Designed miniproteins, single chains, continued (4). Designs and how they scored, part 3

Each design is a single chain, and the fold is of that chain. pLDDT is the mean over its residues in the fold that is shown.

## One batch from the design tools (miniprotein)

Design m12069
Fold by ESMFold2-Fast:
Structure m12069 (fold): chain A 96 residues (1-96)
Amino acid sequence: DPEEERIREQVDRLLEQARKNVRTPEQAETLELHEKVIEIVDLGDEAMKLADEEEKKEIRLLAGKAVEALFNGDEEEAERLYEELLKKLEELKKKK
């Protein structure tokens, strides 16, 4: 599935960028960016533990979009996507 390959490449890029402490052109605080990325990843991981295979794919895409928004310097979009991820986690917690 090409989608799984894209997610793997995205995760690899995130890990490499984190190791190199590469900042975005618009993000002055690299530490804050790293902390936000970790929060998104942790939230996505928690949601995926409760999710079915279809839901897992949606969660991974949503988390990936949020991280990409952060790297693009779009704080507003990243925050909205993070809120959507939180909403998904709440829905999954109520699903059993």
Scores: mean pLDDT 72

Design m12070
Fold by ESMFold2-Fast:
Structure m12070 (fold): chain A 90 residues (1-90)
Amino acid sequence: DKLDELVKNFDLESLLKLLESENKEKYKTIAIIVLTLLEMGLLTPEQGVELFKKLIKMIDEGASEEEIRKLLKEYGLPQSVIDAILEALK
């Protein structure tokens, strides 16, 4: 189960931050994105946890669309997938 693998790799502090954040809706979108990428076989569970944490940090720090695009390219994701992710994060 991809969700079980993702949850097992999270620390309690990271999970609590998701529940208490004013960015909760964007964090939910990021979680859905990462789970979808895991289901598509584009990420390992470990890569999924790392990408999720990095995307949360980027959203919290007000990163630009171009900075997020650069991160997604570093994970070797197809351009069509990157474009869909960026649209979902608007």
Scores: mean pLDDT 76

Design m12071
Fold by ESMFold2-Fast:
Structure m12071 (fold): chain A 75 residues (1-75)
Amino acid sequence: HMTEEEKEAYLRGEKLLPLTPEEVARWQALNDEEKRLEKEIQENPEKRDEYFSRIVELGVEALKAAVDRVVDVLE
């Protein structure tokens, strides 16, 4: 299920757990959304607090997904 390149990244500590294509797509979508919000902050500094709050929410969602993944592996 993992490519040779993914195995090397795992051994280097760049990945904690092997990811399915669906999980990779989810993490990529979260990263893309975070980048979009960072750009919005730069264009509208007055909304910085609102956009920062949303970025934090995305980080919490990503962390929850990582925890759920660990729980699935352990159980």
Scores: mean pLDDT 64

Design m12072
Fold by ESMFold2-Fast:
Structure m12072 (fold): chain A 63 residues (1-63)
Amino acid sequence: MRPSDEELELEVSEIAVAVSFSSVRSSSDKKKAREDAIKFLTELAKKHPVSEKLLKEAIERLK
């Protein structure tokens, strides 16, 4: 059975969150990296409303 589009969008959003946290951790400028990650996840939440809760929780953790 094909996974639902919502399940695929959630999986992609989880990967985006993991990549964002990894990018902040490895960055030489952690403040700018956090700001860039927050902006990226905010834009992603606008495009993928099904992932909004997950992405908002990640944004709060980056603040």
Scores: mean pLDDT 78

Design m12073
Fold by ESMFold2-Fast:
Structure m12073 (fold): chain A 88 residues (1-88)
Amino acid sequence: MYTPEEIENEEKNWEPFVEGMLEILRKEGASEQQLEDFRRVEEKIRELREQMLTASPEEAKKLAKRIGEARDKMIEGDFQGALDILNA
């Protein structure tokens, strides 16, 4: 089960990853739209992590799974697929 401390730690680890990915995308000539889509996914992941603080243990586990699946889609460059998972 995720605690507030674990969520904070995940955010600390996630932010450097996001910054690194954005730098790589910019270097590879990603369009502004692709950068915006990536940022939208990142912001939605943050929102779900905040929801986990007030969620039941069962809901928090489901949210964590959705965040993980969305992260995998982001790594694959499928930002729309990531958003679809997060918005379900």
Scores: mean pLDDT 74

Design m12074
Fold by ESMFold2-Fast:
Structure m12074 (fold): chain A 87 residues (1-87)
Amino acid sequence: MEASEEKKKQAKEAVEKALKESGLTSAKVSHVVIHGDGVGIVVTGGKVTEQVAKNIALELAKLGFTRVSVVDEDGNAYVLDKNGNLL
């Protein structure tokens, strides 16, 4: 489905932009899951801090996502709203 794959690609690009702008130039998005206006992101190659998770949520909000879940490979996990507030 072209629209769903395009949306996943846009989400991945937005997250990778936020990661690079946060100094995590070796970090990448390994997995993207979209359910309605919610998105789950798995990051590898870098540690996601609360501030990095907030930056990711704000970039994904520009694509219409209102709930963002971010997990890294070390088990750091964050759930945020469209304003970057932790839920």
Scores: mean pLDDT 82

Design m12075
Fold by ESMFold2-Fast:
Structure m12075 (fold): chain A 107 residues (1-107)
Amino acid sequence: REEVLKLIDEAMDVLQAAADAVRRHVTDPRLRILVEAHLGVAMMGLSVLKHVAEKDPSTPDEEIVGKALKIMRDVLDLLEKVPAVPQEVIDRVRDLVKRIEEKLESL
């Protein structure tokens, strides 16, 4: 459970870095608002999973990690479609997705 919480915290940090990069590098205001809205939904999803991980011992780690993986895969797909987002940010999200996949396979 502690490893799952640490993974969610790391996902939230990576997602915040992606949001910061969108604000700095996406100059089209319509695209920026759309991307920021999707990242906000992802952050809320991770926040809910963190609450479940902290407060509900009956929810399996596999379910929490699987849902976090879905959220972060959707974020990666979105960011790869935005040409103004730096490759270093996309790579950081992709590396985290791979680590979440590996964690899920180990459970």
Scores: mean pLDDT 83

Design m12076
Fold by ESMFold2-Fast:
Structure m12076 (fold): chain A 76 residues (1-76)
Amino acid sequence: MLTEEVIERLLEAEDGPEEERLRLEEEAIAELTGGLTPEKVAEWIAAGDEEKLAEAREIAERVLAPLRERFQAEVA
């Protein structure tokens, strides 16, 4: 399940370099949001479309909020 995969991926990266952890978080966001990629975000930034950027951020936050709560409950 996506939730378990995301948590395990983040835990696996916990002792690794911070750069690796951040990349795994970005990949998890892309998977959970249905393929929202850094390339799409960069395209919206280049176009100056702040509304699409805000919407993408809201979707990522909405999807990650339950995972963040579950992760905190399991490890803290």
Scores: mean pLDDT 62

Design m12077
Fold by ESMFold2-Fast:
Structure m12077 (fold): chain A 81 residues (1-81)
Amino acid sequence: SMSDLEEVKKLLKKAKELAKEAIKLAKQGKYFEAQVTLGVAQLVLAVAKLLAKKAGIEDEIKEEVKEVEKLIEEAEALLKK
């Protein structure tokens, strides 16, 4: 399923963009907006991972998942009290 791979990659790209935006917002001191944006990034990543597991393509997207997870961890670190 090339269609499944394309959809999962679209979700991973969106999660990556949201995680980067959360980092940017946090660096600007916009903590509430950063927290909301980070929450959406985490949800989109979770959906992408579930779809990849159902399609049997986890290995094909593992590097992109790892990149998104690192960005989420960076955003979480900036938002920790």
Scores: mean pLDDT 89

Design m12078
Fold by ESMFold2-Fast:
Structure m12078 (fold): chain A 94 residues (1-94)
Amino acid sequence: SSEQERQRGLGFLTVMLTALHDFIKHSKDEEFREKAREAMEELQRLRAELLAGRISLDELLARAEKVLEEVKEYASEEDREILDKVWETALAEL
């Protein structure tokens, strides 16, 4: 159902937003912090679109994947591995 799909999408977004917030708080790389902030803002917009019923789970996933890939370009090799694990954890909410 659309309500169950919305709840799964919100769980997915909560995992992603929590991880990005943690990077913003703890990373000493200013460029990576800035990119993580931009990613959080885009994911918060996606959350608003999902709550308004304007996007599907498939569209949410596709757009979130693009946001993740953009953040990964600025991440260290270690942080990229953490982001990959975060993505796997977030996908389990769907």
Scores: mean pLDDT 89

Design m12079
Fold by ESMFold2-Fast:
Structure m12079 (fold): chain A 92 residues (1-92)
Amino acid sequence: MVKTGSANLTLSSGVTVTVTVTYDGDKNVVTVTVTLLGRTASTTFTLADGGSASADLTLEGTDVVVSVTVTLSNGTVTVTVTVLGETGSFTL
C-alpha cells in the first residue's frame, strides 16, 4: 500500500514551503521531499510502526537547513518540518 500527500506551509515572511510525502506501508518506507524557493531536498526513512526518525536536509545550492521529523502510528504518517526557525506539520 502506497500513500502520497502534499502540504504547503506558509512562513511568516510569506514564503511557502511545499512538503511531499510518500509512505510505502509494505516496506515501512517514508520518503519526504521539501521544496522552498525552487530548491529541493529529499530523504528516505525506514520506520517500524510506532517509530520516529529525524533528518536535517540542506536545500540544494543554499545554506538553508530543513529539519524533518517523521512518526508512524497504525499506518498514519505525521511529518513535522522546521525551517528558518518556523515549524509546521501535517498528517498523511
Scores: mean pLDDT 79

Design m12080
Fold by ESMFold2-Fast:
Structure m12080 (fold): chain A 63 residues (1-63)
Amino acid sequence: SSMERERQAASLYTASSINRSGAEVNRMLAERSSPEMAEVFLKNAELNEEASRLNLEKAKALL
């Protein structure tokens, strides 16, 4: 139903937002870390950014 799709879209928008915040935190941690740890945090930021983008695309596809 349309209502179920809207609820699913809302959940995906929420997940996208959480992933975006996770990316920001990891980039901030990278700035304050050793070069070795910065690489790990930047990789985690990129994964969170990709997850945010995919969740947003899925949400848009439902609407």
Scores: mean pLDDT 91

Design m12081
Fold by ESMFold2-Fast:
Structure m12081 (fold): chain A 80 residues (1-80)
Amino acid sequence: MDEIRKQLYEAVKAGDVEKVKELLKDPRVTPLLLNYSDKEINPLGFSLVELAYRLGHEEIAKLLLENGAKLVSPLDVDPL
C-alpha cells in the first residue's frame, strides 16, 4: 500500500490515463491520499493535479479532481 502513491505519481508523470483510472477505482485511494505530497515520490513538491497540468495531461488532472484531489501545490503558495 505504501507503493500506491508512487504508482499514482508515475502514472500521472507518464500520462497513463488508463492506469490512473485503475488506481482511482481502488477504494483505498482517498482524497487524503491524493492530496498528500511526499518529496521522495514527488521531489518538486507538486500535488498530483498540478503535476498533471504542468505535463499537459488534462484528462488525468480532471480525473484526480473528480476523485477529491485539490490543486494545491507549493507553487500556488506565496514564494518565500
Scores: mean pLDDT 67

Design m12082
Fold by ESMFold2-Fast:
Structure m12082 (fold): chain A 62 residues (1-62)
Amino acid sequence: KPRPTLAEITDEHLEKAKELLRMLRPDANLENLDEETRAALAQVLMVGLGLSREEAEALLAA
Protein backbone atom coordinates (compact mmCIF):
# COMPACT_ATOMS: atom_id res chain seq x y z
CA LYS A 1 0.00 0.00 0.00
CA PRO A 2 1.42 3.44 -0.91
CA ARG A 3 0.26 4.95 2.38
CA PRO A 4 0.16 3.42 5.85
CA THR A 5 -3.33 2.79 7.16
CA LEU A 6 -4.44 3.94 10.59
CA ALA A 7 -4.20 0.34 11.81
CA GLU A 8 -0.58 0.04 10.62
CA ILE A 9 0.36 3.33 12.29
CA THR A 10 -1.40 2.26 15.50
CA ASP A 11 0.39 -1.10 15.61
CA GLU A 12 3.84 0.42 15.07
CA HIS A 13 3.20 3.17 17.61
CA LEU A 14 1.94 0.70 20.21
CA GLU A 15 4.88 -1.67 19.66
CA LYS A 16 7.40 1.15 20.14
CA ALA A 17 5.62 2.28 23.31
CA LYS A 18 5.70 -1.28 24.67
CA GLU A 19 9.43 -1.58 23.97
CA LEU A 20 10.15 1.71 25.75
CA LEU A 21 8.14 0.59 28.76
CA ARG A 22 9.92 -2.77 28.91
CA MET A 23 13.32 -1.07 28.89
CA LEU A 24 12.34 1.33 31.68
CA ARG A 25 10.40 -1.25 33.72
CA PRO A 26 11.60 -4.78 32.92
CA ASP A 27 9.29 -6.31 35.55
CA ALA A 28 6.21 -4.52 34.25
CA ASN A 29 3.93 -5.31 31.36
CA LEU A 30 0.81 -3.48 30.20
CA GLU A 31 -1.38 -5.59 32.49
CA ASN A 32 0.77 -4.73 35.53
CA LEU A 33 0.86 -0.98 34.94
CA ASP A 34 -0.72 1.31 37.49
CA GLU A 35 -3.77 3.30 36.47
CA GLU A 36 -1.82 6.53 35.96
CA THR A 37 0.74 5.07 33.53
CA ARG A 38 -1.92 3.18 31.56
CA ALA A 39 -4.11 6.29 31.36
CA ALA A 40 -1.18 8.33 30.06
CA LEU A 41 -0.48 5.81 27.28
CA ALA A 42 -4.19 5.72 26.41
CA GLN A 43 -4.27 9.52 26.16
CA VAL A 44 -1.32 9.47 23.75
CA LEU A 45 -3.10 6.95 21.52
CA MET A 46 -6.40 8.86 21.70
CA VAL A 47 -4.89 12.25 20.86
CA GLY A 48 -2.24 11.08 18.40
CA LEU A 49 -4.28 8.52 16.48
CA GLY A 50 -7.87 9.67 16.99
CA LEU A 51 -8.91 6.56 18.89
CA SER A 52 -11.65 6.38 21.49
CA ARG A 53 -10.67 5.69 25.10
CA GLU A 54 -12.17 2.21 24.83
CA GLU A 55 -10.12 1.45 21.70
CA ALA A 56 -6.90 2.76 23.27
CA GLU A 57 -7.50 0.76 26.45
CA ALA A 58 -8.20 -2.38 24.38
CA LEU A 59 -4.93 -1.97 22.49
CA LEU A 60 -2.99 -1.54 25.76
CA ALA A 61 -4.67 -4.67 27.17
CA ALA A 62 -3.76 -6.79 24.15
Scores: mean pLDDT 60

Design m12083
Fold by ESMFold2-Fast:
Structure m12083 (fold): chain A 67 residues (1-67)
Amino acid sequence: LSDEQIRTLFSLFDTDGSGSIPVAQAPALARFAGLELSAEDLAALRALGVDGRVPYEPLAAFIRRRQ
């Protein structure tokens, strides 16, 4: 995935334009990005959460690392 494609996927989940998504939705976004997630990956995605939400850049960095 390109950075543009990751931004497009993020915008589909970031319906209020806040620049963050609920932590509960981060695994679904990563799966739509074509990633297979282990239990450790799910824990890592939850750990990216700040006040129950994941900002764009930490999530994008996670996806880029897995390509």
Scores: mean pLDDT 79

Design m12084
Fold by ESMFold2-Fast:
Structure m12084 (fold): chain A 70 residues (1-70)
Amino acid sequence: AKERIDKIRKEVEETFEKARQLSHRERLQLLFDALRKVAKEAGKIPDEYQKEFSEILKEASRRLREAREA
């Protein structure tokens, strides 16, 4: 439950940090793959943690948008 949310949050952060070191093409692909991976976890998250999961997904989407604009 909470451990899954914490793991997703950590993986998202690590992925965005790795993306900073990549070319524009590689960065966008990595970020898209990460967002898709996070979205697949939605069905596995208990209702009590859906709010935290939604927050992580929104943050990841925002950072992906920022990466596209750069």
Scores: mean pLDDT 74

Design m12085
Fold by ESMFold2-Fast:
Structure m12085 (fold): chain A 86 residues (1-86)
Amino acid sequence: AMPATKVEITIKVDGKEVKKIKKTISTQEEADALNAEIKAILEAAPVGAKVTIEVKGESDGVKGSAKIVVEKTEEGPKIVSGSQEE
């Protein structure tokens, strides 16, 4: 079975917090669904929008974080910066 992970996701558009999600992910399907939802939000953003996604997770006492900044260009969503800890 997949380990249960507590996840906190903050989505900001142009520096403004638009959405904050706190969930416990215990299956691959839940993780895939969450990733798909975030990707859909990025794809729906207008050209020129800057979307910042901060993810914090905790599983079995191990804490991890990731921050991804995506800019919507005419060529599609483009990752501008990203950092990750495991």
Scores: mean pLDDT 73

Design m12086
Fold by ESMFold2-Fast:
Structure m12086 (fold): chain A 91 residues (1-91)
Amino acid sequence: MEAVKALERFREVVEEAFRNLETAVERAEKAGAELLELLVKLGDYELAEEAARAVGAVLNRLTLAVKDPSKTEEELKESLELIEEVREKAK
């Protein structure tokens, strides 16, 4: 349950980051680090590995949206899909 809540929090930060791109990468990076630290402490290393991959992909997509705001909607959609895939495995 803690893992699902942490993923929902990360999703909310990512959604907010895509709405305000000026400080987005730093906020999303911090939220991602907090998520990964929690999952490692919970001892679910397989979920932590998948979450680490998703966090990295989301940060790359957010960076692309910062450089090209015309891609914001597409990159947000793909980011949320990656987070949902990890969340489904956390159940």
Scores: mean pLDDT 82

Design m12087
Fold by ESMFold2-Fast:
Formats: structure tokens, sequence, C-alpha cells
Structure m12087 (fold): chain A 61 residues (1-61)
């Protein structure tokens, strides 16, 4: 449940970044981080996922 929400927000963040909407991308990234915490994902794994999203945002420029 919370994991599915986190994955939906990751996808929405990537879609927003792809169209140049970095504000919306950042908002969805924050929601994904919160959902991962609710799903019981480790702090280290969450940090890795957020780092991967940040790199994808830069690549989508």
Amino acid sequence: NAMAEAEKHEQAALDAARRGDLVTAWEHMKRAEKAYKEAGVSDDEIKTRIQELAEAFAAAQ
C-alpha cells in the first residue's frame, strides 16, 4: 500500500521533471520519501532512491 504510493510519486516526479516542471517534481519526490518511510523502508535505501531521483532530474533537464 504505502510502497505503491511511493512508486506512484516517483513516477509522477520523473514525468514532471521530463516536462521541465521541477517544482511539481520536487513535491512528488518529498511525497515519495514520506511514503517509503511509512512502508518501513530503511533510511539508507530511501537516501539511495532520492539520490537516484535527483540524478534523473538533472538528466531530464
Scores: mean pLDDT 81

Design m12088
Fold by ESMFold2-Fast:
Structure m12088 (fold): chain A 58 residues (1-58)
Amino acid sequence: MTDQEELDFLDRVARAALAAGATPEEVRKAVYHLMQGDLEAARKALSPAAWAAVEAAL
């Protein structure tokens, strides 16, 4: 995956989570964990509704 594709992916995740009512701090934590490949930690950083919005954006 290129750096540009990774940034585009993370931008989509952040926008989806914010649109679902996640706070900027929760989004930052989720994005950080996704960058590390830790999907479980990313899921736990967001509400179930915000995580569902992220999954729909993927």
Scores: mean pLDDT 78

Design m12089
Fold by ESMFold2-Fast:
Structure m12089 (fold): chain A 71 residues (1-71)
Amino acid sequence: SMMQRAQQITDRAIRYIDQGDTRQASRDLGQLVRITQQARQQGDDRTAQQIRDMSRRISRMIQDQSRRQGR
């Protein structure tokens, strides 16, 4: 399902962030955005909202990691 795929991508992105690999995490964030768009196109607003919330969390974690690496 789209949700199961999004959860797997989210878990992978978190692992990349923990390793300092914000480039790979950003790639996974891009995949979550595409899955969210697909869910919306299919009229699955609930799944789209849940994946969007996952994307927001990952985006914040990437920004936090980037700040830690910058200074």
Scores: mean pLDDT 84

Design m12090
Fold by ESMFold2-Fast:
Parts: sequence; C-alpha cells; structure tokens
Structure m12090 (fold): chain A 83 residues (1-83)
Amino acid sequence: MKLSEELKEVVREVVEKYREELKELADQIEDPARAVGLILRAVAAVLDAALEAEREGLSLEEARERAEAAVRAVIEEERARLA
C-alpha cells in the first residue's frame, strides 16, 4: 500500500502525539506481551485509518481526525478492560 508524503506526516504526528499516553496505559498491563500488543494495535489502527482516508480521497485534516479517532478508540477499549 502507498502513502502520500503528506499522509506519512499525518501518521507520524498522530503516533507521536499519543506515544506517552499509550506508554502510560501499557504500564498498567502486567503481561508484557499484552502491553506490546496494545501499542501494535494502536499503530495499526492509525495506519489503517490513514490509508482508508487516502483511498476515500479525504482531506489531510479529515485523515488526521480519522487517525486520531482510531487511536482514541483503541485506548478507550483498553481502558474499559482495565476498569
């Protein structure tokens, strides 16, 4: 799959923005494999959302919003499991 240069920037920015939140959440998970799995799922969700937005011809702003929504969904799902 191909990412435009601008979309690569969006993916990088979104991943960087949520990096610390994902680490803090992963620290609450005792199983290291599950903690790593959370991080990988979050990164995959951002990439999938960005690729889907590019496929749909959405703007970079819409792609960023979709990518942020995707990583937020992964974080909220994991928080619900920890609660």
Scores: mean pLDDT 81

Design m12091
Fold by ESMFold2-Fast:
Formats: structure tokens, C-alpha cells, sequence
Structure m12091 (fold): chain A 90 residues (1-90)
């Protein structure tokens, strides 16, 4: 249980880091509205990741997994929006 949750948190950390790097390199190609949406999703992913890590430290593995999954979902949504916006950029 603990190991599975730790792996999921690790996946969330990597995905968030990659999403932030992608925004850093390509954010200038987004509209102000697209940039704001991506930034909000990244902030939500970070908040959920922090909650997941806090619950893991408390031994609350079910809660840790729930928040790790929420972090992954928000980071994936941010990456999808980034990819779609960049594909539209001329």
C-alpha cells in the first residue's frame, strides 16, 4: 500500500515538473486566457500534490492516493491544454 502510494506521488511530481518546464519553454506562444488556465491547473496540481505528501507522512494512504490522483489529473489537463494551444500556434 505505502509503496504504491509513494510511486503514484513520484509520478505526480515528475508530471508536474515536466508540465512546468513545458510552460516555461512555450508559454509565450499561448494567449493570455490560455496561459491563465494552464497556470491555475498547475497551482491546483501543486496543492493536491502537497496534500498527498502530507497524508502520506501521516500514514493516511487512502487520502494520499486520492490527492495524488487529483494532482495527476490536473497536471495532465494542463499538459493537454498546452499541447492543443501549441498545435494551433502558427
Amino acid sequence: RKLEVEIKIGVAEILLAVTKLYLEKHGDQLSPEELERVKRLIEEAEKNLKKAMDYLKQGKYDEAETYANKSIEKAREAMRLLDEALQRAK
Scores: mean pLDDT 84

Design m12092
Fold by ESMFold2-Fast:
Structure m12092 (fold): chain A 91 residues (1-91)
Amino acid sequence: DAIEKLEEALEHIGKAIKALENGDVEKAIEHLEKAKKAVEEVKDVVPEKASAALEHIDKAIEAAKNGDIEAAIEHARQAAAIVQDALDELL
């Protein structure tokens, strides 16, 4: 179910942002990777939105690995907004 996968992605992105705010980079990357997997599973249903969200998730993971917490949070927020837009289109 694409709706369930998009909701799963939003939950994991939210947890990643909270982990970044707490300085827990390892936990943030784990949640971003789980969000990435969920979004990849809906690429056939919402290909444009899924591709855009995946780009921002990948940038968030890269920024987090480089210690750029501000950039990681910003890209995670952009990914969340795109996933929410995709969810709103299906509801």
Scores: mean pLDDT 89

Design m12093
Fold by ESMFold2-Fast:
Structure m12093 (fold): chain A 86 residues (1-86)
Amino acid sequence: MSLLERLERLSKKLSPEVQERVQKLLERAREAARRGDRRTALDYLIEALREMGRAFEEMGASPQDILEVNNLLFTAFAERVDEELR
């Protein structure tokens, strides 16, 4: 299961306003990926995950959901570092 699929599943727990912001960031990430711009795609994905993490903390989400968002953020960040080293 891709990072994007896991992120989309978690985003459905958010308020409609936050879901719209996350979806726009994911659309920008997809556009960058289509252009072969993996760095920009990962940067938008990281921004979406940070937005979700903040929203989950503010709404008092379960520790498990908060941990999953942070694990996805760490994975995306690691991929971004690997891309930079290429």
Scores: mean pLDDT 80

Design m12094
Fold by ESMFold2-Fast:
Structure m12094 (fold): chain A 67 residues (1-67)
Amino acid sequence: SLEKAVEEITKLNPIEAISLINLQVQKLLAENKPEEAIEFLEKVLEKVEDETVKSIAELMIEQLKKQ
C-alpha cells in the first residue's frame, strides 16, 4: 500500500528516502499510474520532516502535474 511505503520512507536517512521515492514513482509511471504517483508524493510531504526530501517530492509533484 502507498501508506506502508510512506511509513518506510520516514524511517530512512534522506539519501535512502530519495532513492526509494524515485524507485516507487518510476514504478508507478511505468504502470501508467501518474495520479497514484502524485498521491504517493503528497503523502510523503505530509509525513516526512526532512527539508531536502520535502523539496525533492515537491519538485516531482510539480513536474508530474504539468503533464
Scores: mean pLDDT 83

Design m12095
Fold by ESMFold2-Fast:
Parts: C-alpha cells; structure tokens; sequence
Structure m12095 (fold): chain A 120 residues (1-120)
C-alpha cells in the first residue's frame, strides 16, 4: 500500500539520520560539525514531508495524534536551524549536547508517527 511505501521511506530516512548523527558526534572541528548538521537538517525536512504525506492517508480519528507529532518534528527542526546559525557561539561539546537534546525529541515524535501508521 502507499502507507507501507511511505513507512519504508521514513525508516530509510531514519537510518540515514543515524549515520549522519555518528559523523556529527565524531566531528573534530566546527566546519565538520556544521557540514553534518546541515545535512541532518535537510534530511529532517524530508522526514517531515513524508510524515505530512502519511497524515493525508490516515483516517480522521488518527490525524490529531499525527498532527501533534508533526508539530513537534517542526519545532525540533526550528531548534536545529537555530543551533546551525549559532554553532560558533558553542564549544564542540556544548553543541553536541544541545543537538542530542533536540534529536531525542525529534526521534520521539518520529516514533509516534510510526505508531499511528501501525494503528491504521
């Protein structure tokens, strides 16, 4: 089904995020960190697009929980964009810590998207 295809695409994007996460956390310079954070932001934008497509295919009764999850994903995206813009104001360790707090919230929201699809 189209929902199964979108869920598989979502899972592939999550795997790509994990690879970029490892590279970001192992970055030794602000330039490397900024490069990987930029790629993570682009991938998160794609992940939100997939979640919004999934939302259009869900029954009305399942949409409110999915809408809240997408909202939280968008809030995490804004926080990551802010981190990207201000990355030079943080130490490497401070930037990594701040990133992980935002990333964990984003991944929790992704989990709720997956749960909504599995309930459908």
Amino acid sequence: SKLEELLEELRRKVDELRELLDKFLNAKTKEEMKEYLGKIIELIEETIRIAEEILTLLPEELRPEMEEAIKEMRESLKELQKLYENIDTYSLEEAKKKFMEIYDKFMEAVGRVVEAVEEA
Scores: mean pLDDT 88

Design m12096
Fold by ESMFold2-Fast:
Structure m12096 (fold): chain A 69 residues (1-69)
Amino acid sequence: MDAAAAVRAYGDRVLAELEKNGVPKEKIEKVRALYDQAVAAAERGDFETARQYMAEANKLKEEALKEVK
């Protein structure tokens, strides 16, 4: 699998999980933007930058899930 495609597939799964858990759309959009940046970095072969955006997206994911009751 292309690295960019793998990042996108992972991001899409995470975004679906956030929606299922009732995370507000505004927070889901912020997480999506970070995964989109990770995909763009992977597409240009900048895997270090892609990893950084993935880490930021995962941090926001954890924060968003903790705020949902």
Scores: mean pLDDT 82

Design m12097
Fold by ESMFold2-Fast:
Structure m12097 (fold): chain A 68 residues (1-68)
Amino acid sequence: GSKAEALTKAAKLALSGGKGTITTSDGRVYELDGSNVAKTIGGVLAAMGSGASSVTATVDGEVFTGSG
């Protein structure tokens, strides 16, 4: 799937009260909850622009993976 699809699904769950993490393929890990969605997504997108090729988001036990 696309990074946009994975990040959109993760953000939707976080805004609904979900908690989890987003890991980029360069090894960075970002905490995700409803209070930090904008900052966390911004950090992930910056990492994807500078070396990361994919993301894996895990929110409340659901896993979303995307690339591009």
Scores: mean pLDDT 83

Design m12098
Fold by ESMFold2-Fast:
Structure m12098 (fold): chain A 72 residues (1-72)
Amino acid sequence: SREEEIKRLEEAAKNPDDPKSAQEFTAAVLRLIGEAIDESLEVAKKEGEEAGKKVFEEKAKEITEIVKKALA
């Protein structure tokens, strides 16, 4: 779930000098992006391309804030 990926990202960010933690951080970010793409595509199918784009933009902002907070 998105909540599980956020927790993985936050835990990985605590150990930046560990190569495994760096890989887990990257993987969690990519999974969050993948979920955002999937959700935006489903919305686009049901509500049109413009609605899907807005969902993606909103999710991208949320992911950016999660990453910024984890790295702070």
Scores: mean pLDDT 83

Design m12099
Fold by ESMFold2-Fast:
Structure m12099 (fold): chain A 106 residues (1-106)
Amino acid sequence: EEERRRKELEERLRELAEEVLEETLEKMSPKARAAVLSAPEEFREGLLDAYYRATISLEQGQKALEELKKKYPNFVTGLYEAAKEEIEEGLRRAAERGQRLIEEAE
């Protein structure tokens, strides 16, 4: 039963990460959003993974985002400058909402 409850929580955190990413894209300028949407699919999957990790811990999400930046250096100077505040705010929102879900599950 504990394993089932943990799996249910993980699924809810993944759904939350998707919601936060969509919200972040909506808050971006049209130019920044277009840049994310024109990025490789692996980059967008990496952003979603970073947001999922952030729902567990802000530190884990920040680490995942830094790894993503190293993998896609061509996006660092353009996309991250244009969307830095929205991406970082999204990471923080994922962490806050994720911690609330974890606390409610305990």
Scores: mean pLDDT 77

Design m12100
Fold by ESMFold2-Fast:
Structure m12100 (fold): chain A 64 residues (1-64)
Amino acid sequence: ATTYNVILGGEPATVVLSEDGLTGTAAGPAGEQFIKNATEAIKKYGKKAVELAKEVLSAADKAA
């Protein structure tokens, strides 16, 4: 699993991404929405959604 410390919507979020799912905590609504949407996408689309989440989180981590 990979841990990302990112800023989403101006608020900090800590997200743990694995091949089978995503967990995390967020201080603001943008991060909460991301965690919820990514979790549902991974349940529905599996590995493809994990790869997309990895791209988004890696980009956000580089921007912070």
Scores: mean pLDDT 77

Design m12101
Fold by ESMFold2-Fast:
Structure m12101 (fold): chain A 88 residues (1-88)
Amino acid sequence: MEEINRRARELGARLRPPIQALLADPTEANRHELLRLGAEAVREALRLAEEAGIEVPEVVREQVRALEEAARAGLPAEEIERRLREIL
């Protein structure tokens, strides 16, 4: 539990700078960076859920993989948002 809480706090800390950047300057580049880090956050949340013994459906694992692929390939922010919405 302590380890899971620590990793969750670290994840939140990593999202604060890109959120602040987007609020200060709402550019497509800042939006894309926030979405890229959001994809990383979803992957870490999935890993934490699996470590906690939560059974994650294969379709959700595939959606997370597709989201990561879009972010890594530098696809448009709109496409990354679409894939993120499929998971959430």
Scores: mean pLDDT 72

Design m12102
Fold by ESMFold2-Fast:
Structure m12102 (fold): chain A 74 residues (1-74)
Amino acid sequence: DKEEIIKLAHELSYALANDKPKEEIEKILKKLGFSEEEIKEILELYPKVVEGDEEARNKVAEIVKKAIEKKLKE
């Protein structure tokens, strides 16, 4: 459902911006239907995002954008 995907994408954006626990991020990513590879890559980058690494933030944003766009087309 596209409406549910948009809602979960907003929840993910909020969780990432507010340094929520890794477990909460993983749960949202799984609900969004991200692949195991996408989830692993985001979770590996997440500690760097929390530390303020702009490159890590941009990489996570790109992965999220591509995955959400793919889901919205389905």
Scores: mean pLDDT 81

Design m12103
Fold by ESMFold2-Fast:
Structure m12103 (fold): chain A 70 residues (1-70)
Amino acid sequence: SEELAREYASLKEEEKEELRRRLGLELARGLERVLAEDDSLSPEEKALIREVAERLRADPTMSLAEALAA
């Protein structure tokens, strides 16, 4: 929510980077679970999700937009 975004903006830079890293890793885990559990995904969708999850796991501080663009 916008309130969470404002709280994030009030954190120290070190705390912001640590939070971004943890959120990135949690997103990667979520995508990995979708790959493991969702048999309805097309091969193209599975390839995209795998690639995004791998990029986020390699650099969890990157944004989702960056993971999709690379």
Scores: mean pLDDT 75

